# Ledger of designs, part 51: designed miniproteins, single chains, continued (2)

Each design is a single chain, and the fold is of that chain. pLDDT is the mean over its residues in the fold that is shown.

## One batch from the design tools (miniprotein)

Design m5752
Fold by ESMFold2-Fast:
Structure m5752 (fold): chain A 81 residues (1-81)
Amino acid sequence: ALPSVEELEALYAEMRRLSKEEARERAAATLDRLIASTTDPQLRAGLRQLRDIVLDPSASLEEILTYVRLALAEHRRLAAA
């Protein structure tokens, strides 16, 4: 099953206290799990794109957190539809 909105919010809060390297690892693992669990092609494509951005060595911690936040917003929009 896809992680809940609460699980993703908890991840976001946790990542804010982690190092950039730890945050990237957590974000990548979570996105991989979401990609594996989703059957929606649009969501899957979006999550793969966010994963690539998170794994970019030039991405700051704030950028990583921003992309996790975007994944949360996308999940909420699809859950509401």
Scores: mean pLDDT 70

Design m5753
Fold by ESMFold2-Fast:
Structure m5753 (fold): chain A 79 residues (1-79)
Amino acid sequence: SMEEIEEIRERFEALREEVRAFAREHADEVGIESIELVLESAERQIEKLIEEGDVKGARELLEDTERWAREVMAQILAG
């Protein structure tokens, strides 16, 4: 439980840094701000789920957010 919560938070922070690094390299690309806004919303919801004891829901939302953000970044790179 505690180890799972720490893993979720660590993975989310890694995703946030991945997106920030991408945004720095691709500052002129359309959609970057939208990815950052979705991450802010997802972070609040993940933390809420953790505080409510829904660690499974928090992990599932993290995994969905990781997949979505990486798909959007890949689409930007593909042109």
Scores: mean pLDDT 84

Design m5754
Fold by ESMFold2-Fast:
Structure m5754 (fold): chain A 100 residues (1-100)
Amino acid sequence: EKKEKAIELLKEARDLAIQAAELSTDPVVRAMALGAATLLSQAIREVEKGNYEKALELAKQARDTLEEAARLSKDPKVRQLFNEAIEKVKEAIKLLEEIL
């Protein structure tokens, strides 16, 4: 089921963003990571409600925030976590677009 897979990917991305926040010593990068995690949690709730357009909007905002956080991050381990989260969000976005 595409819905269940999208939720799984968004949850995995959220967990990676939280891990990146915990490892980051940069307060700006940490704030961006936590902001992305919040957007992903909201996207998950919207998917569960069947509000796919709103979920897609939130997932795209999370992706953009994670891409900026990865760009600003100087720690290669933190950057790797952001890149893994970005890939999972991109996969979820594709699935949500196929549902619409």
Scores: mean pLDDT 91

Design m5755
Fold by ESMFold2-Fast:
Structure m5755 (fold): chain A 55 residues (1-55)
Amino acid sequence: GKMSARGVENGIRAAREGDDAGRRTLGQLLRREFGVEVDPLDADDIVAALRGLEE
């Protein structure tokens, strides 16, 4: 599946500005909805995964 540009921007903000619990929740959503696994303790890994889903 693909994510809207707005969804990607919101996800990047949550990954960079959120806490560890927020990043873990985002990582679980990425696995469930898009089948993508990320390190929820690495904000840059989450951001890279989100950018890959924009198209």
Scores: mean pLDDT 78

Design m5756
Fold by ESMFold2-Fast:
Structure m5756 (fold): chain A 82 residues (1-82)
Amino acid sequence: SPVLKQIQAAQDKLVDALKKAVKADKEGNPESLKIRQLVLKAQKLLSQAREKYKAGDNAAAEALIKQTNKIIDEIEKILESI
């Protein structure tokens, strides 16, 4: 399923971003609180995407995946500025 592949890709990116966020927090990055809030928001949206997919609502799942990816992009931009 294309939606499952999108969920997996978003999950993989979020795991990578989370590892970098944990490292930034340990190094005393002043953006660590903002990164933490964005990670939590991305996790909630991706969880909702999985539930919509399980319910057969592929359109809602794809919309939530797009929102998740936008937040991951924001996290990556903050991490790249370090």
Scores: mean pLDDT 86

Design m5757
Fold by ESMFold2-Fast:
Structure m5757 (fold): chain A 87 residues (1-87)
Amino acid sequence: SEIEKLLEEMLKLAKEVITDPRVLETIEKLVKEALEEKDPKKFIELVDKIIAMVMHEMLKQNYPQEEIDKIAKKLKEIFDKIKELVE
């Protein structure tokens, strides 16, 4: 599905920037939970939580602000596409 592809793209971005394997495992579990979620509101909350975790970990990893903003923009673009598909 298109939603599955967008969540996989989001996970790929997370894997590129997050080095903590425990955080990556948590994000992967949230992606799997989102794929199984039938309630649109809960689904959107899960996607938002994934994005928040990626942003928080980039800050914790001392990424430059410009790199954080770049990844945030890409994640927002994916999230906007997801919202359009969920109604």
Scores: mean pLDDT 86

Design m5758
Fold by ESMFold2-Fast:
Structure m5758 (fold): chain A 89 residues (1-89)
Amino acid sequence: DEEKRIAEAKKLQEERNKLVEERLSIPDPQARIKALEDELKYLKERLAWLKEQVERTAGPLRDFLVNGIKELEAEIKEIEAEIARLKQQ
């Protein structure tokens, strides 16, 4: 259902916007950067683990894991962009 997918995408976007706003509200820029870098390290370790699982998995389950990897890579890219933005100040 296309209408349901659009509604779900909007809800996820609103949730992400709230998380970004919360990150931006940390008063110490150095503490913000460190928190984001620690989160990024954790997510990259999770990504490496998922890629390892994909190599050992076949069929439909592999497709679900590959989609999970793409979602996690998108999240990592967003955090990297935020760190880069903070470092430009």
Scores: mean pLDDT 75

Design m5759
Fold by ESMFold2-Fast:
Parts: C-alpha cells; structure tokens; sequence
Structure m5759 (fold): chain A 71 residues (1-71)
C-alpha cells in the first residue's frame, strides 16, 4: 500500500481503539461495589491500550519515514 494510505489506516485504527477503550473503561468504572477489582481491571486495560498504541505509533513512524524518503 502507498505510505499515505498506511497513515490513513493507522489513524482509523487508533480512533477505533480509543473509542472502544473509552467505552470499556466507562463500563468498569460504572461498578463501584469493588474499587480494588476495578483498579486491577483498569490497570490491565491501560497496559493493553498502551501496547496497541505503541504498535500503531510504529506503523505511523515507518510510513512517515517512507513519505520523507519520497520527497
């Protein structure tokens, strides 16, 4: 795929991930009956979210480097 198309796909993936994650976090926070269990769930989701963002950032950086090389 052209580098600019990869950037568009990465941005779409990032927005989809962020929207999904925000909904998931809101559902966990909705249950206030056990704050310690909620903290564990949030920590797990935060770790996964950061991992997924790192993968997307890597794709964006590689695509940007390819675009710069084509100037």
Amino acid sequence: APPQYLLELAEKRRQDLENRYKKEVAEIEKDTSNPEENKKRLDEFNAEYKKQLGEIDRIVKEAEELIEALK
Scores: mean pLDDT 78

Design m5760
Fold by ESMFold2-Fast:
Structure m5760 (fold): chain A 87 residues (1-87)
Amino acid sequence: EELEKFKKEIEKEAEEKEKELEEEKKKNPKDMRGLLKKYIEFLEELLEKYKKYKHPEFKEAAKAIEAVLASYEKNKELLEKQIKEAE
């Protein structure tokens, strides 16, 4: 089924992204801003993929990602300040 193929693709991409984030953390442990930016970009890409398939199962996943992104937008200034102070 196309849905199962999509799920496997997302799972593989998530595993690859986790490895990328771990490597970036290891190479640049003080670059929290860079890590946060990459994580947000990953969430935005996931959201677009879930919206593209328009399946009810992905509707809740998309809603959850949208909530995380909305929380980031509301707290963006606070997060930037915390990152700057940690550097």
Scores: mean pLDDT 72

Design m5761
Fold by ESMFold2-Fast:
Structure m5761 (fold): chain A 70 residues (1-70)
Amino acid sequence: SAAELEQQYQDVVDRRKRGEISDDQALSELQELDKKAQALNTKEGIRIQMLIGSEILGLVVKKLVEKKES
Protein backbone atom coordinates (compact mmCIF):
# COMPACT_ATOMS: atom_id res chain seq x y z
CA SER A 1 0.00 0.00 0.00
CA ALA A 2 0.96 3.68 -0.29
CA ALA A 3 1.01 4.02 3.52
CA GLU A 4 3.41 1.05 3.77
CA LEU A 5 5.71 2.60 1.13
CA GLU A 6 5.62 5.97 2.97
CA GLN A 7 6.64 4.16 6.18
CA GLN A 8 9.49 2.39 4.33
CA TYR A 9 10.57 5.72 2.77
CA GLN A 10 10.63 7.39 6.20
CA ASP A 11 12.66 4.47 7.64
CA VAL A 12 15.32 4.87 4.90
CA VAL A 13 15.49 8.66 5.48
CA ASP A 14 15.77 8.24 9.28
CA ARG A 15 18.46 5.50 9.05
CA ARG A 16 20.52 7.71 6.69
CA LYS A 17 20.19 10.76 8.99
CA ARG A 18 21.37 8.62 11.93
CA GLY A 19 24.40 7.44 9.91
CA GLU A 20 23.23 3.79 9.99
CA ILE A 21 23.40 3.53 6.18
CA SER A 22 25.47 5.30 3.52
CA ASP A 23 24.06 7.74 0.94
CA ASP A 24 24.68 5.05 -1.72
CA GLN A 25 22.69 2.46 0.26
CA ALA A 26 19.87 4.99 0.79
CA LEU A 27 19.81 5.77 -2.97
CA SER A 28 19.58 2.04 -3.79
CA GLU A 29 16.72 1.47 -1.32
CA LEU A 30 14.86 4.63 -2.47
CA GLN A 31 15.13 3.54 -6.14
CA GLU A 32 13.54 0.20 -5.20
CA LEU A 33 10.70 2.01 -3.37
CA ASP A 34 10.23 4.30 -6.40
CA LYS A 35 9.62 1.26 -8.63
CA LYS A 36 7.01 -0.04 -6.15
CA ALA A 37 5.31 3.39 -5.97
CA GLN A 38 5.11 3.54 -9.78
CA ALA A 39 3.36 0.13 -9.80
CA LEU A 40 0.54 1.38 -7.51
CA ASN A 41 -0.97 3.75 -10.16
CA THR A 42 -2.96 5.66 -7.49
CA LYS A 43 -3.02 9.31 -6.30
CA GLU A 44 -1.34 8.22 -3.05
CA GLY A 45 1.25 6.30 -5.10
CA ILE A 46 1.99 9.45 -7.14
CA ARG A 47 2.44 11.48 -3.92
CA ILE A 48 4.86 8.87 -2.50
CA GLN A 49 6.70 8.75 -5.85
CA MET A 50 7.17 12.55 -5.67
CA LEU A 51 8.53 12.30 -2.10
CA ILE A 52 10.95 9.51 -3.09
CA GLY A 53 12.01 11.34 -6.27
CA SER A 54 12.68 14.54 -4.29
CA GLU A 55 14.90 12.65 -1.80
CA ILE A 56 16.78 10.87 -4.62
CA LEU A 57 17.38 14.23 -6.35
CA GLY A 58 18.71 15.72 -3.10
CA LEU A 59 21.12 12.82 -2.59
CA VAL A 60 22.32 12.97 -6.24
CA VAL A 61 22.97 16.74 -5.93
CA LYS A 62 24.86 16.15 -2.65
CA LYS A 63 26.99 13.44 -4.32
CA LEU A 64 27.81 15.75 -7.26
CA VAL A 65 28.81 18.60 -4.88
CA GLU A 66 31.00 16.24 -2.80
CA LYS A 67 32.68 14.92 -5.99
CA LYS A 68 33.47 18.52 -7.08
CA GLU A 69 34.96 19.33 -3.63
CA SER A 70 37.01 16.14 -3.48
Scores: mean pLDDT 80

Design m5762
Fold by ESMFold2-Fast:
Structure m5762 (fold): chain A 94 residues (1-94)
Amino acid sequence: SVLEALDKAIEDVKAGKGYDAVRQALTLVEKELGREKMLEFLPKLINKLIKSGIVNSITEFYELINRIVTGADIPKEKVIGFLEVLKEVVEEFL
């Protein structure tokens, strides 16, 4: 399930195993929700990430996604915080 993929991604990041599981979980979120739900999902996710201080803007959100997808170096705590908020929002849409 997508929630199991997100849990694995969080644990792999905590264990220093890189971001392959994160990239796979992001792909599964998009597939599971589909295009219509993603239109409602993305604004809610971005809003919660801004309120939590994980990102400061929509631009910073897309920069974070690009860094994860391209394998750029990112602070572990920022990726974990992102994934925890992502999981909360995904649970609301399942």
Scores: mean pLDDT 85

Design m5763
Fold by ESMFold2-Fast:
Structure m5763 (fold): chain A 69 residues (1-69)
Amino acid sequence: MKLEKEVKEIYEKYKDDERLAVAKITGLILREIGDAWEPLLLNPSEEARERVDEISAKAVKLLKEFEKK
C-alpha cells in the first residue's frame, strides 16, 4: 500500500522527532485524500467513490496505529 509505505518511511526517517513525523504524515494523508477526491468530483463513478473510501479508511487505520504509541 503506497500510503502505508510512505508513512513508514517518514516515521523511520524522523523517528527521533515524533512531532515532525506526525506533521509530515498528516500532510501526506491530507494530500492523498485531496488527490482521491479530484477524480470523484470530475467524473463521479462507483470506482472513484471506492478510491476515496479506501484512502480514508487507510488514513484512519494509520492514525490509530500511531496513537497506540
Scores: mean pLDDT 69

Design m5764
Fold by ESMFold2-Fast:
Structure m5764 (fold): chain A 60 residues (1-60)
Amino acid sequence: VTLTGRAVEAVREALTRAQGPHPTGVLDKAVQEKLRELGAEIEVDGVNDQATLDALRALD
């Protein structure tokens, strides 16, 4: 198992937990920053746009 697969799962779970009382915008920005560390070419804007979702799926 690669570190990339594990990191993607951790990021996905953190994003899912953002549905709680936490402000999703701040957490989404942290998730996007982590995706960029993993090599995804996305913008860090705190919005879960299609590019962010595609990056999560591509790094699965």
Scores: mean pLDDT 61

Design m5765
Fold by ESMFold2-Fast:
Formats: sequence, structure tokens, C-alpha cells
Structure m5765 (fold): chain A 94 residues (1-94)
Amino acid sequence: LIDTAQQVARDTAKQALKLGKEFPKAKKETEEAARLALEAARNPEKFLEYLRKGAEKLVKAAEIAAKEGNRKGLSGLIGAAISLVGAMTLYELS
């Protein structure tokens, strides 16, 4: 389960970086979220702390997408945030 949670965090980091390239206005927030998700995968002791902060950055990016009327970006960023919450749940169940 921990290994699966770490993989979800890594995959979500890649998705966040892709979303930031597609939506440059949220690039800073998506890059920060990706960095935090990768740090979580490298440091299991702080996994929940880093993913909580990463999810907060993705929510902030989603707020920017909503304000700009970018529905595809909003959907993708919410999906990425849900993936990080899922990874946290998998980690807690392990």
C-alpha cells in the first residue's frame, strides 16, 4: 500500500507539471504541488504533511482556473487534488 501511495504521488506530480504547462497562470502553484508530491514520495515519514500542502497548492491552482473560466484546467486540477487525497488515504491504510 505504501508503495502504491508513493506511485500515485509521483504520477500526480507529473500530471500537475503537465497542467501547469497547459495553464501558465497556475504554473507556480502546479510546480509547487509537484515538488511537494515528489518530496512526499522521497520522505515517507512526512508523507501526509507534504501531500496536504501539495493538495492545498492544487486547490489554489483550481481557484485560478475557475476565476479564468478554464473548465478543463479546473477539472484536471481538482482531479489531481483528489488523487493526492487518495494517496494519503492509501498511506494511512498501510
Scores: mean pLDDT 87

Design m5766
Fold by ESMFold2-Fast:
Structure m5766 (fold): chain A 62 residues (1-62)
Amino acid sequence: SHMEEARKEYEQLLKDYLANLPFLTEEQKEEIRKSSLEKALEIVKKHTPYGENIVKRIEMMR
């Protein structure tokens, strides 16, 4: 549906944003691109010093 397409585009933009964050290795960036949004957020939370704050901001945008 149109709403599902918009949601997929939004999730892709968020994943692209997350994959371009500093402090991530190239392998972690690739994992983010290939993973679900939920998995990508877990990678960011685990491997960046500001991951919790990023997750909160994204949740506020949903």
Scores: mean pLDDT 75

Design m5767
Fold by ESMFold2-Fast:
Structure m5767 (fold): chain A 94 residues (1-94)
Amino acid sequence: MGKGVITGPRSLAIQVGTLIAQALEDHGLKAQIEVEDEATGSIRVVMEENKVVPRLEHSMTLPDGTELSVAVEAVEVGGDVELRIVSVEVRKGK
């Protein structure tokens, strides 16, 4: 159940959300990160355009050597487009 919401340590959730937004923008889609729940610090990625996108994979390395890898897709459901987070991988460099 991935509806573009990321829950976890706030700094990591922000980094993952930013990586997803960058991947979408590389495909001409405008995206924003929003706080889904202020109490938990959960982050949501919102697409501004209603466009189907095949699976996108994107990765970044954080300054501490942690590698983040994300896979996302945008699929049509009942006439609406839904952003799905397919996978999130976090690898520590040590």
Scores: mean pLDDT 70

Design m5768
Fold by ESMFold2-Fast:
Structure m5768 (fold): chain A 68 residues (1-68)
Amino acid sequence: MTREELLKELEERRERLLRELETASREELEEKIRKASAEEIADYGAVAARLGREDLVELAAEEILKKL
């Protein structure tokens, strides 16, 4: 994987998560976060913080601590 390909994948992943948090219901996002790996939960939490969704940031922090 080239640096350019990696940056493109990271941007696409970020855009997908941003869209998902903007469009999905709270229940769908809560279910996804609860079923996600610790790494995935961290990604959800970071994007939620960027969007000002404190409810999802709190849920992500709580769920990641349960998996660690």
Scores: mean pLDDT 76

Design m5769
Fold by ESMFold2-Fast:
Structure m5769 (fold): chain A 112 residues (1-112)
Amino acid sequence: MASITESGGGTFAAGSTATLTGVASRPVAPGSGFAWLLQRPGQAPRAVAGTGGVSGPGVGDRARATQSGNTGTLTLSDLEPADTGVYYALAGLLEDGRPVGVRGAGAEVTVV
């Protein structure tokens, strides 16, 4: 079963940097990359960054997504209280030679 294991969540001071990682259990499909969603309490998940040039409102230029092999990394700089929420890694992973969309379980970030 294809999965993404997320880490790097926690409680962070405003103005600090958080680094989240998603490690895929399968190879990332060519052209997929990693995308990251932020779900704030009571709101639908929204895209905030991606290795394919995806960007979203609210985090803006402070969110950076990179990929190395089957690992996606989201760097959130100059953290603000509004960055608080659950961050989900997404990638197309190869399962039985075919791309399948996979979402991680989420990493909780709290900014104080």
Scores: mean pLDDT 82

Design m5770
Fold by ESMFold2-Fast:
Structure m5770 (fold): chain A 85 residues (1-85)
Amino acid sequence: LLTPNEEVKKIAQSRGIEVVDSPEDIRTDTLIVENLTVTPELARAFVAKGVRRVILTKDSTITPEARRILEEAGVRIVRLDTSIL
């Protein structure tokens, strides 16, 4: 889980969900993004880390350029209408 929200981080950790503080800490092929806008820079970092699926929760957005970067790299983008928590 990647999120800038400190309360969401605490709740996720209490539920055994792995929290990453930066893209450099990504170690899985599936990444959940909450309360965050996926910028082109973040999209490139996700691709560099081998992310194959990005799950955007209700309060997450993605720029058109970031979407293009992920789609061209074969990354699947999934949107959920709810929070992960």
Scores: mean pLDDT 72

Design m5771
Fold by ESMFold2-Fast:
Structure m5771 (fold): chain A 68 residues (1-68)
Amino acid sequence: SEKLVEALRELLEETEREFEEVGLTDPEKLREVISTLEYILQKGEELNDEELVKRAREALERAREAAA
């Protein structure tokens, strides 16, 4: 549904902000960021929203790189 896509997009933006603010200084928050991004990616794929999937993948790659 379109409303669910909008909610996931807002969640993605909030999660990206959390990563920028605390992701590199708080390992627990970084794990939460990664988990949320994985959830957004899964839901984006189920909804066939190519832009949401692309944005979630790019954010997830950055977060995983920071966790390594």
Scores: mean pLDDT 83

Design m5772
Fold by ESMFold2-Fast:
Structure m5772 (fold): chain A 73 residues (1-73)
Amino acid sequence: HMEELLKNLSPQEQSAIESEKLTGPLREPAARNTARARELLKQGADPQTVADYRGGLLAEAIRRVRAEEEAAK
C-alpha cells in the first residue's frame, strides 16, 4: 500500500517525508500526494504548477488531520 507509493518517489522525496517525522495519518497523504504529482507531470502538466499543487495538497492534508484530531477530542 504505502510501500508502493513510496517506491514512486525520488530518493530525495522519500528522505524528506522520513525526516518530517510524519505520523501514519500524515505520512500516507504526503506519499500519495507526491505520487499523484508525478502522474500529472507524466501527462504533460506544467512542472511549476505541479510543484505548487503538491505543496498545496500536503498543506491541506495536514490541516484536515489536525481538524479531525480536534473534532475527536
Scores: mean pLDDT 56

Design m5773
Fold by ESMFold2-Fast:
Structure m5773 (fold): chain A 90 residues (1-90)
Amino acid sequence: MDLNEFLKVGEKVYKELKEEVEKSTLSADEWFKSNLPPSVPEEVVKEAKELFEKGASLEEIFEALKDKASIEDIAYIVSLLYLEKELKES
């Protein structure tokens, strides 16, 4: 099922991105901007950010974006948003 696959991909992507950001000398904001994939439409990034800021679940974000971007792209954006938030709060 697509949702279970998304959650599994998301966990893997999050771990990989967290490892990369810990090795980076960039600030959270600079790292987020430099790692945003150019293949992802601006509208998808905006919608993901809006849902994330509203406290939407991973399932709700996936359901909203699944027809607009790949599972990997959605997982990547959500992981970037989560890491940016964590880095700013630390």
Scores: mean pLDDT 73

Design m5774
Fold by ESMFold2-Fast:
Structure m5774 (fold): chain A 80 residues (1-80)
Amino acid sequence: IEELGAQATNLLVQAYIVQGKFEEAQEAMREGLKLIKEKDLEGLKEMAQKAVELARESGDERLKAQAEEVLKKLEEELAK
């Protein structure tokens, strides 16, 4: 959980930085740390999904692929 949550948080932060949204990147970091502490897998999944959307909008195919992989792993954990 902690590893997947850190990956989801970092990818969303990177997606915001790519768009020049540094305030939103900082807020995503704080939210991600809170969700990891609370073990909120659904919240972490939403962060990964947001990272996929932002990466798609920016045309960053590497970031999109990484975010899709983390999203898939979080969905697998939720299905257990």
Scores: mean pLDDT 83

Design m5775
Fold by ESMFold2-Fast:
Structure m5775 (fold): chain A 86 residues (1-86)
Amino acid sequence: SGYYADPAVAAAEAENLVRAGRELAERVREAATAPPSKKASVATAAALVAVAIRWLAEVAPLTDEQRARLAEAAEEVERAVRELLA
């Protein structure tokens, strides 16, 4: 699973995931005015996505730069989740 035959495809997929993670962090921040139950649901879903991004950064056949960008995206999601639950 997660095997890439073309390094350019692997790089494009990593960049797409970085973008998706950043967009998710923005959506988490937008939930700041939502009811507590919705905040909890959004926080749980976003936290699971951040775990998945971090796992891919560790195990996927990517460059160190691509791994660092994925880790940054995961950290942004994790920060947004912490802020939402504060």
Scores: mean pLDDT 81

Design m5776
Fold by ESMFold2-Fast:
Structure m5776 (fold): chain A 93 residues (1-93)
Amino acid sequence: RLEELRREYRRLVAELLELLGPEERAALEEGEVVAERDLERLLAEDRELAERALRAGILEARGLLAELRGDEETAAALRAEYRALAAEFEAAL
């Protein structure tokens, strides 16, 4: 399940990179390097927090993809779910 979440997240990031302009792409790539390092640390220390972080990242990526594709309704719903998970994750950290 965790490996499936990591694979899904990487797939979504790859799709985002295909749709973004060069400046936004560079910013996302820089952020993903940091996020991957943080995830590896969480995976070693707290697998449940790592899973929650991946789920939050997947929702954020899906929301951004929906927004870029013009599906604002889906984007808004996914952003709301992401904010809820991010708040819970931050409280647990």
Scores: mean pLDDT 73

Design m5777
Fold by ESMFold2-Fast:
Structure m5777 (fold): chain A 71 residues (1-71)
Amino acid sequence: GQGFGVRVNSEEEAVELFREAKKRYPDKDLVLMNSEFKSRILSLKTSTEEDVREAVKELGLPLAAFLTPRR
């Protein structure tokens, strides 16, 4: 199945989304993408909340968040 997109408007929302996704879908990746189509891919298994905060600072807000298969 294809992933779904959610809008993220704050660093706190991004971290909360990452925590929930990590619990439910540890074998997937989380993609954060800005309006200029710049993206960062975070492994739900190996990435940290600090990686999420760095991605938000790099990409800016708002972001679109998607889940993708890790394999």
Scores: mean pLDDT 79

Design m5778
Fold by ESMFold2-Fast:
Structure m5778 (fold): chain A 93 residues (1-93)
Amino acid sequence: SMEEEAKELIELAKSPDPEKQIEAVNRALQSKDEELREKILRAAAKSPDPEVQGLALVALARSKNPEAQKYARELAEKSPDPRIQEAVRLALE
């Protein structure tokens, strides 16, 4: 069911394994459910792994949702990684 798929993606996005978090982001980006996509991306954006966080924040910044773009911008500005800051800035253009 769609609810079971959503639960699976949320669990992957919260996984301590960065590879599973990246899988969740990639699967969410292929989803036509915008609410599910943004929920998974927001969960992955809280990852302590800079690759996972960068990937999720760039995807949120490229979203047509202004609230998702604002969230990505605010988290990127708080990031100590200048590469994440630059990637999100470019994605918001």
Scores: mean pLDDT 85

Design m5779
Fold by ESMFold2-Fast:
Structure m5779 (fold): chain A 97 residues (1-97)
Amino acid sequence: RLSMRQRAEIALRVGEVVLSRARERGLITPAMEQRMRDALQAVRDAIENNAPDSVIQGKLDELSGLIMEVLTIARLEDPEFAEEIEAEVTKIVLEAE
């Protein structure tokens, strides 16, 4: 029973971790990094401007799609590293309960 804002804040933390780790390992291009940064900023802007839940959800869906794309690349290129990212993501989600 998390609020839309709480779900968005969890997604931002997850997205920042995934972006940081993927960049550190060289798994993403500068163009993909920029797309991730733009999606993260869009979610932040929606929260800060008190956008309707439907707008926040739309921005979250875009961010989640990019996160899943990056995790798919990580699983294909470096499965052990993907497991490390997924463990950090799980920890963030569990700490938010």
Scores: mean pLDDT 83

Design m5780
Fold by ESMFold2-Fast:
Structure m5780 (fold): chain A 97 residues (1-97)
Amino acid sequence: MDPEEIEKKYKEIADEVNSLVDELRTLAKEDPEKAKQRALEILENLYSEAEKDGDTEMAKLLKEYIEQAKKSKDVDEVIRITARAVALYRLYKLEKE
């Protein structure tokens, strides 16, 4: 893969994460509990994807993020955990290509 294509993919990941944060923050203003539920759904989907792809170390890390998000009482912390998990997993898959 050429460097220009890699830079484009990095931008796509950044755009995905920024859109996700905006979505979750908008939802949190209306209903923090729904925002937390949505964040947990996203994390669980990432975990399932990592397990199916055999990304064992990443799946283990994502499971830790799910546990941290579940026990957090701060929706902003849950959003940060979710954004970090999405970014990390997308970058991991890109580097594995």
Scores: mean pLDDT 85

Design m5781
Fold by ESMFold2-Fast:
Structure m5781 (fold): chain A 105 residues (1-105)
Amino acid sequence: YKSELEEIIKELKKLKEELEKIDSPLAKQMIKHGDEIIELLKKAIERIKDLSKDQQEEIVRLGRLAIEYLKQGKKSLENGDILGAIGALIALIGIIFELERILSK
C-alpha cells in the first residue's frame, strides 16, 4: 500500500497545481483541503507498519476518493457549477475527518 499512497500523493499534488490556475475562493479551499489530505497520507506512510491491513486499504480508498472529488470540484469550477464545487468541498472535509479518525489510533 505504500507505493499506492505515494502515487495518490503525486496525483493530488498535480491536481493542486491545476487548481492554482483557477482564480476562485472555492479553488483556494480545495487546495487547502488537498494539502491537509496530502499531509494525512504522508503520516499514514510514516506509520504504515503500525496500521492494520484494513486501515491501510481504507486509507488508500479515501485517498483515491479525494482524487475523484478534486477532479469533480475542478470540473464544476471550470463549468461555473458552484453547487457542484461546494459538494466536492463537503466531500473532501468528510475524507479529512475519516483519515484523522483512522490515524488517531
Scores: mean pLDDT 88

Design m5782
Fold by ESMFold2-Fast:
Structure m5782 (fold): chain A 80 residues (1-80)
Amino acid sequence: MESEEEKELIKRKSKELLEEELAELEKLPKEKQVEAYEKVAKAGYELAKKYEELGLYAVAEELRKIAEEFKKKAEELKKE
């Protein structure tokens, strides 16, 4: 069953990790940034499916939204 405590912990930790990851990605060359964004997008979609299986639909939707944003960033960087 979905737990409010689990949702709260996942949200807080995800926010902290995302802020750190975004700062680190700025240091990488464009080619490495594209690779990182593509990997994050794929991982985000896979994690979203896993959390949906656990009944954590709100977390799954947040992960999909993040994955879509990273997918768009990767596509834009590929053009440039």
Scores: mean pLDDT 74

Design m5783
Fold by ESMFold2-Fast:
Structure m5783 (fold): chain A 104 residues (1-104)
Amino acid sequence: SDEERAKILEELKKAVEETEVKQYNPLLTQIAIGAIALLKGDTDPSRKEILPLAFIDYLDIDPELKEVLTRLARGQPVDPERLLNALKSLLPYVDKEKFLEALE
């Protein structure tokens, strides 16, 4: 729902402000931005923000994160808490300023 989506985006904004960046990863940053674009209702896979999600199958990442991102990219429903936790797992690796810009 729109309310659940807004709540997820608000919780991600709080989480990114509190998360210490451990190791910057440009690809994980682009994947996180793409996931936020999909959460905002962008369903066009040709758009630059969600293009990196096409490469998720080639990444050695957490299986839960991979499943959540795959479902999100396919427009499939994802449990809000599960989605929030998966996206939070990306925060130590993302560019904080770019992530906050995507959340705006």
Scores: mean pLDDT 73

Design m5784
Fold by ESMFold2-Fast:
Structure m5784 (fold): chain A 94 residues (1-94)
Amino acid sequence: SMDEKKKEKVEEALKAALALVLAAYDRTGDPRLRELAEEIVAVGREISKLTDPKEQIEKAIETLERVARALEELGLHAEAARMRELKRQLEKIG
């Protein structure tokens, strides 16, 4: 269904976001990146409890923007740009 596809897109975006942050953590060893990864996991769990796909998309967009800003503050501009691309993909389906 359309709602199931929207939920799958949210899950894929959050998995991609987590993979990006974990790859940066493996490269840098910066514990702030571990904290961002833990935030993505925690928010993913909260989003999974939501029944409305629109609310799932809105919460995911909010999370991706917060993570992108944190990555920019850490000087990880390429990872921040990728995070914003994931956000734009979700905005197209919301």
Scores: mean pLDDT 89

Design m5785
Fold by ESMFold2-Fast:
Structure m5785 (fold): chain A 86 residues (1-86)
Amino acid sequence: SAAEEELERLKEDLEILKKALEEAKNISEAIGVILRAIGLLLDLDLLLERNPDLPEELRKEIEKLKEEVEKLLEEAKKKLKELELK
């Protein structure tokens, strides 16, 4: 389904963001990860809003992915603060 294809792309985007955060060496790169993580959360919310009849299994996968993105966003904000202190 279109929703399953979109979810797969969003999962791949999260993996790319995790690597980008690990590799972030400066303030600008950390800000980039923060902004992309916020965008990913918005895309996940829109996926849920546009597909009210999603199977429960897919809805749970989206909710789990949202939690992972929120955790990454928190880690990115901490890394930004650490980079500003160095």
Scores: mean pLDDT 87

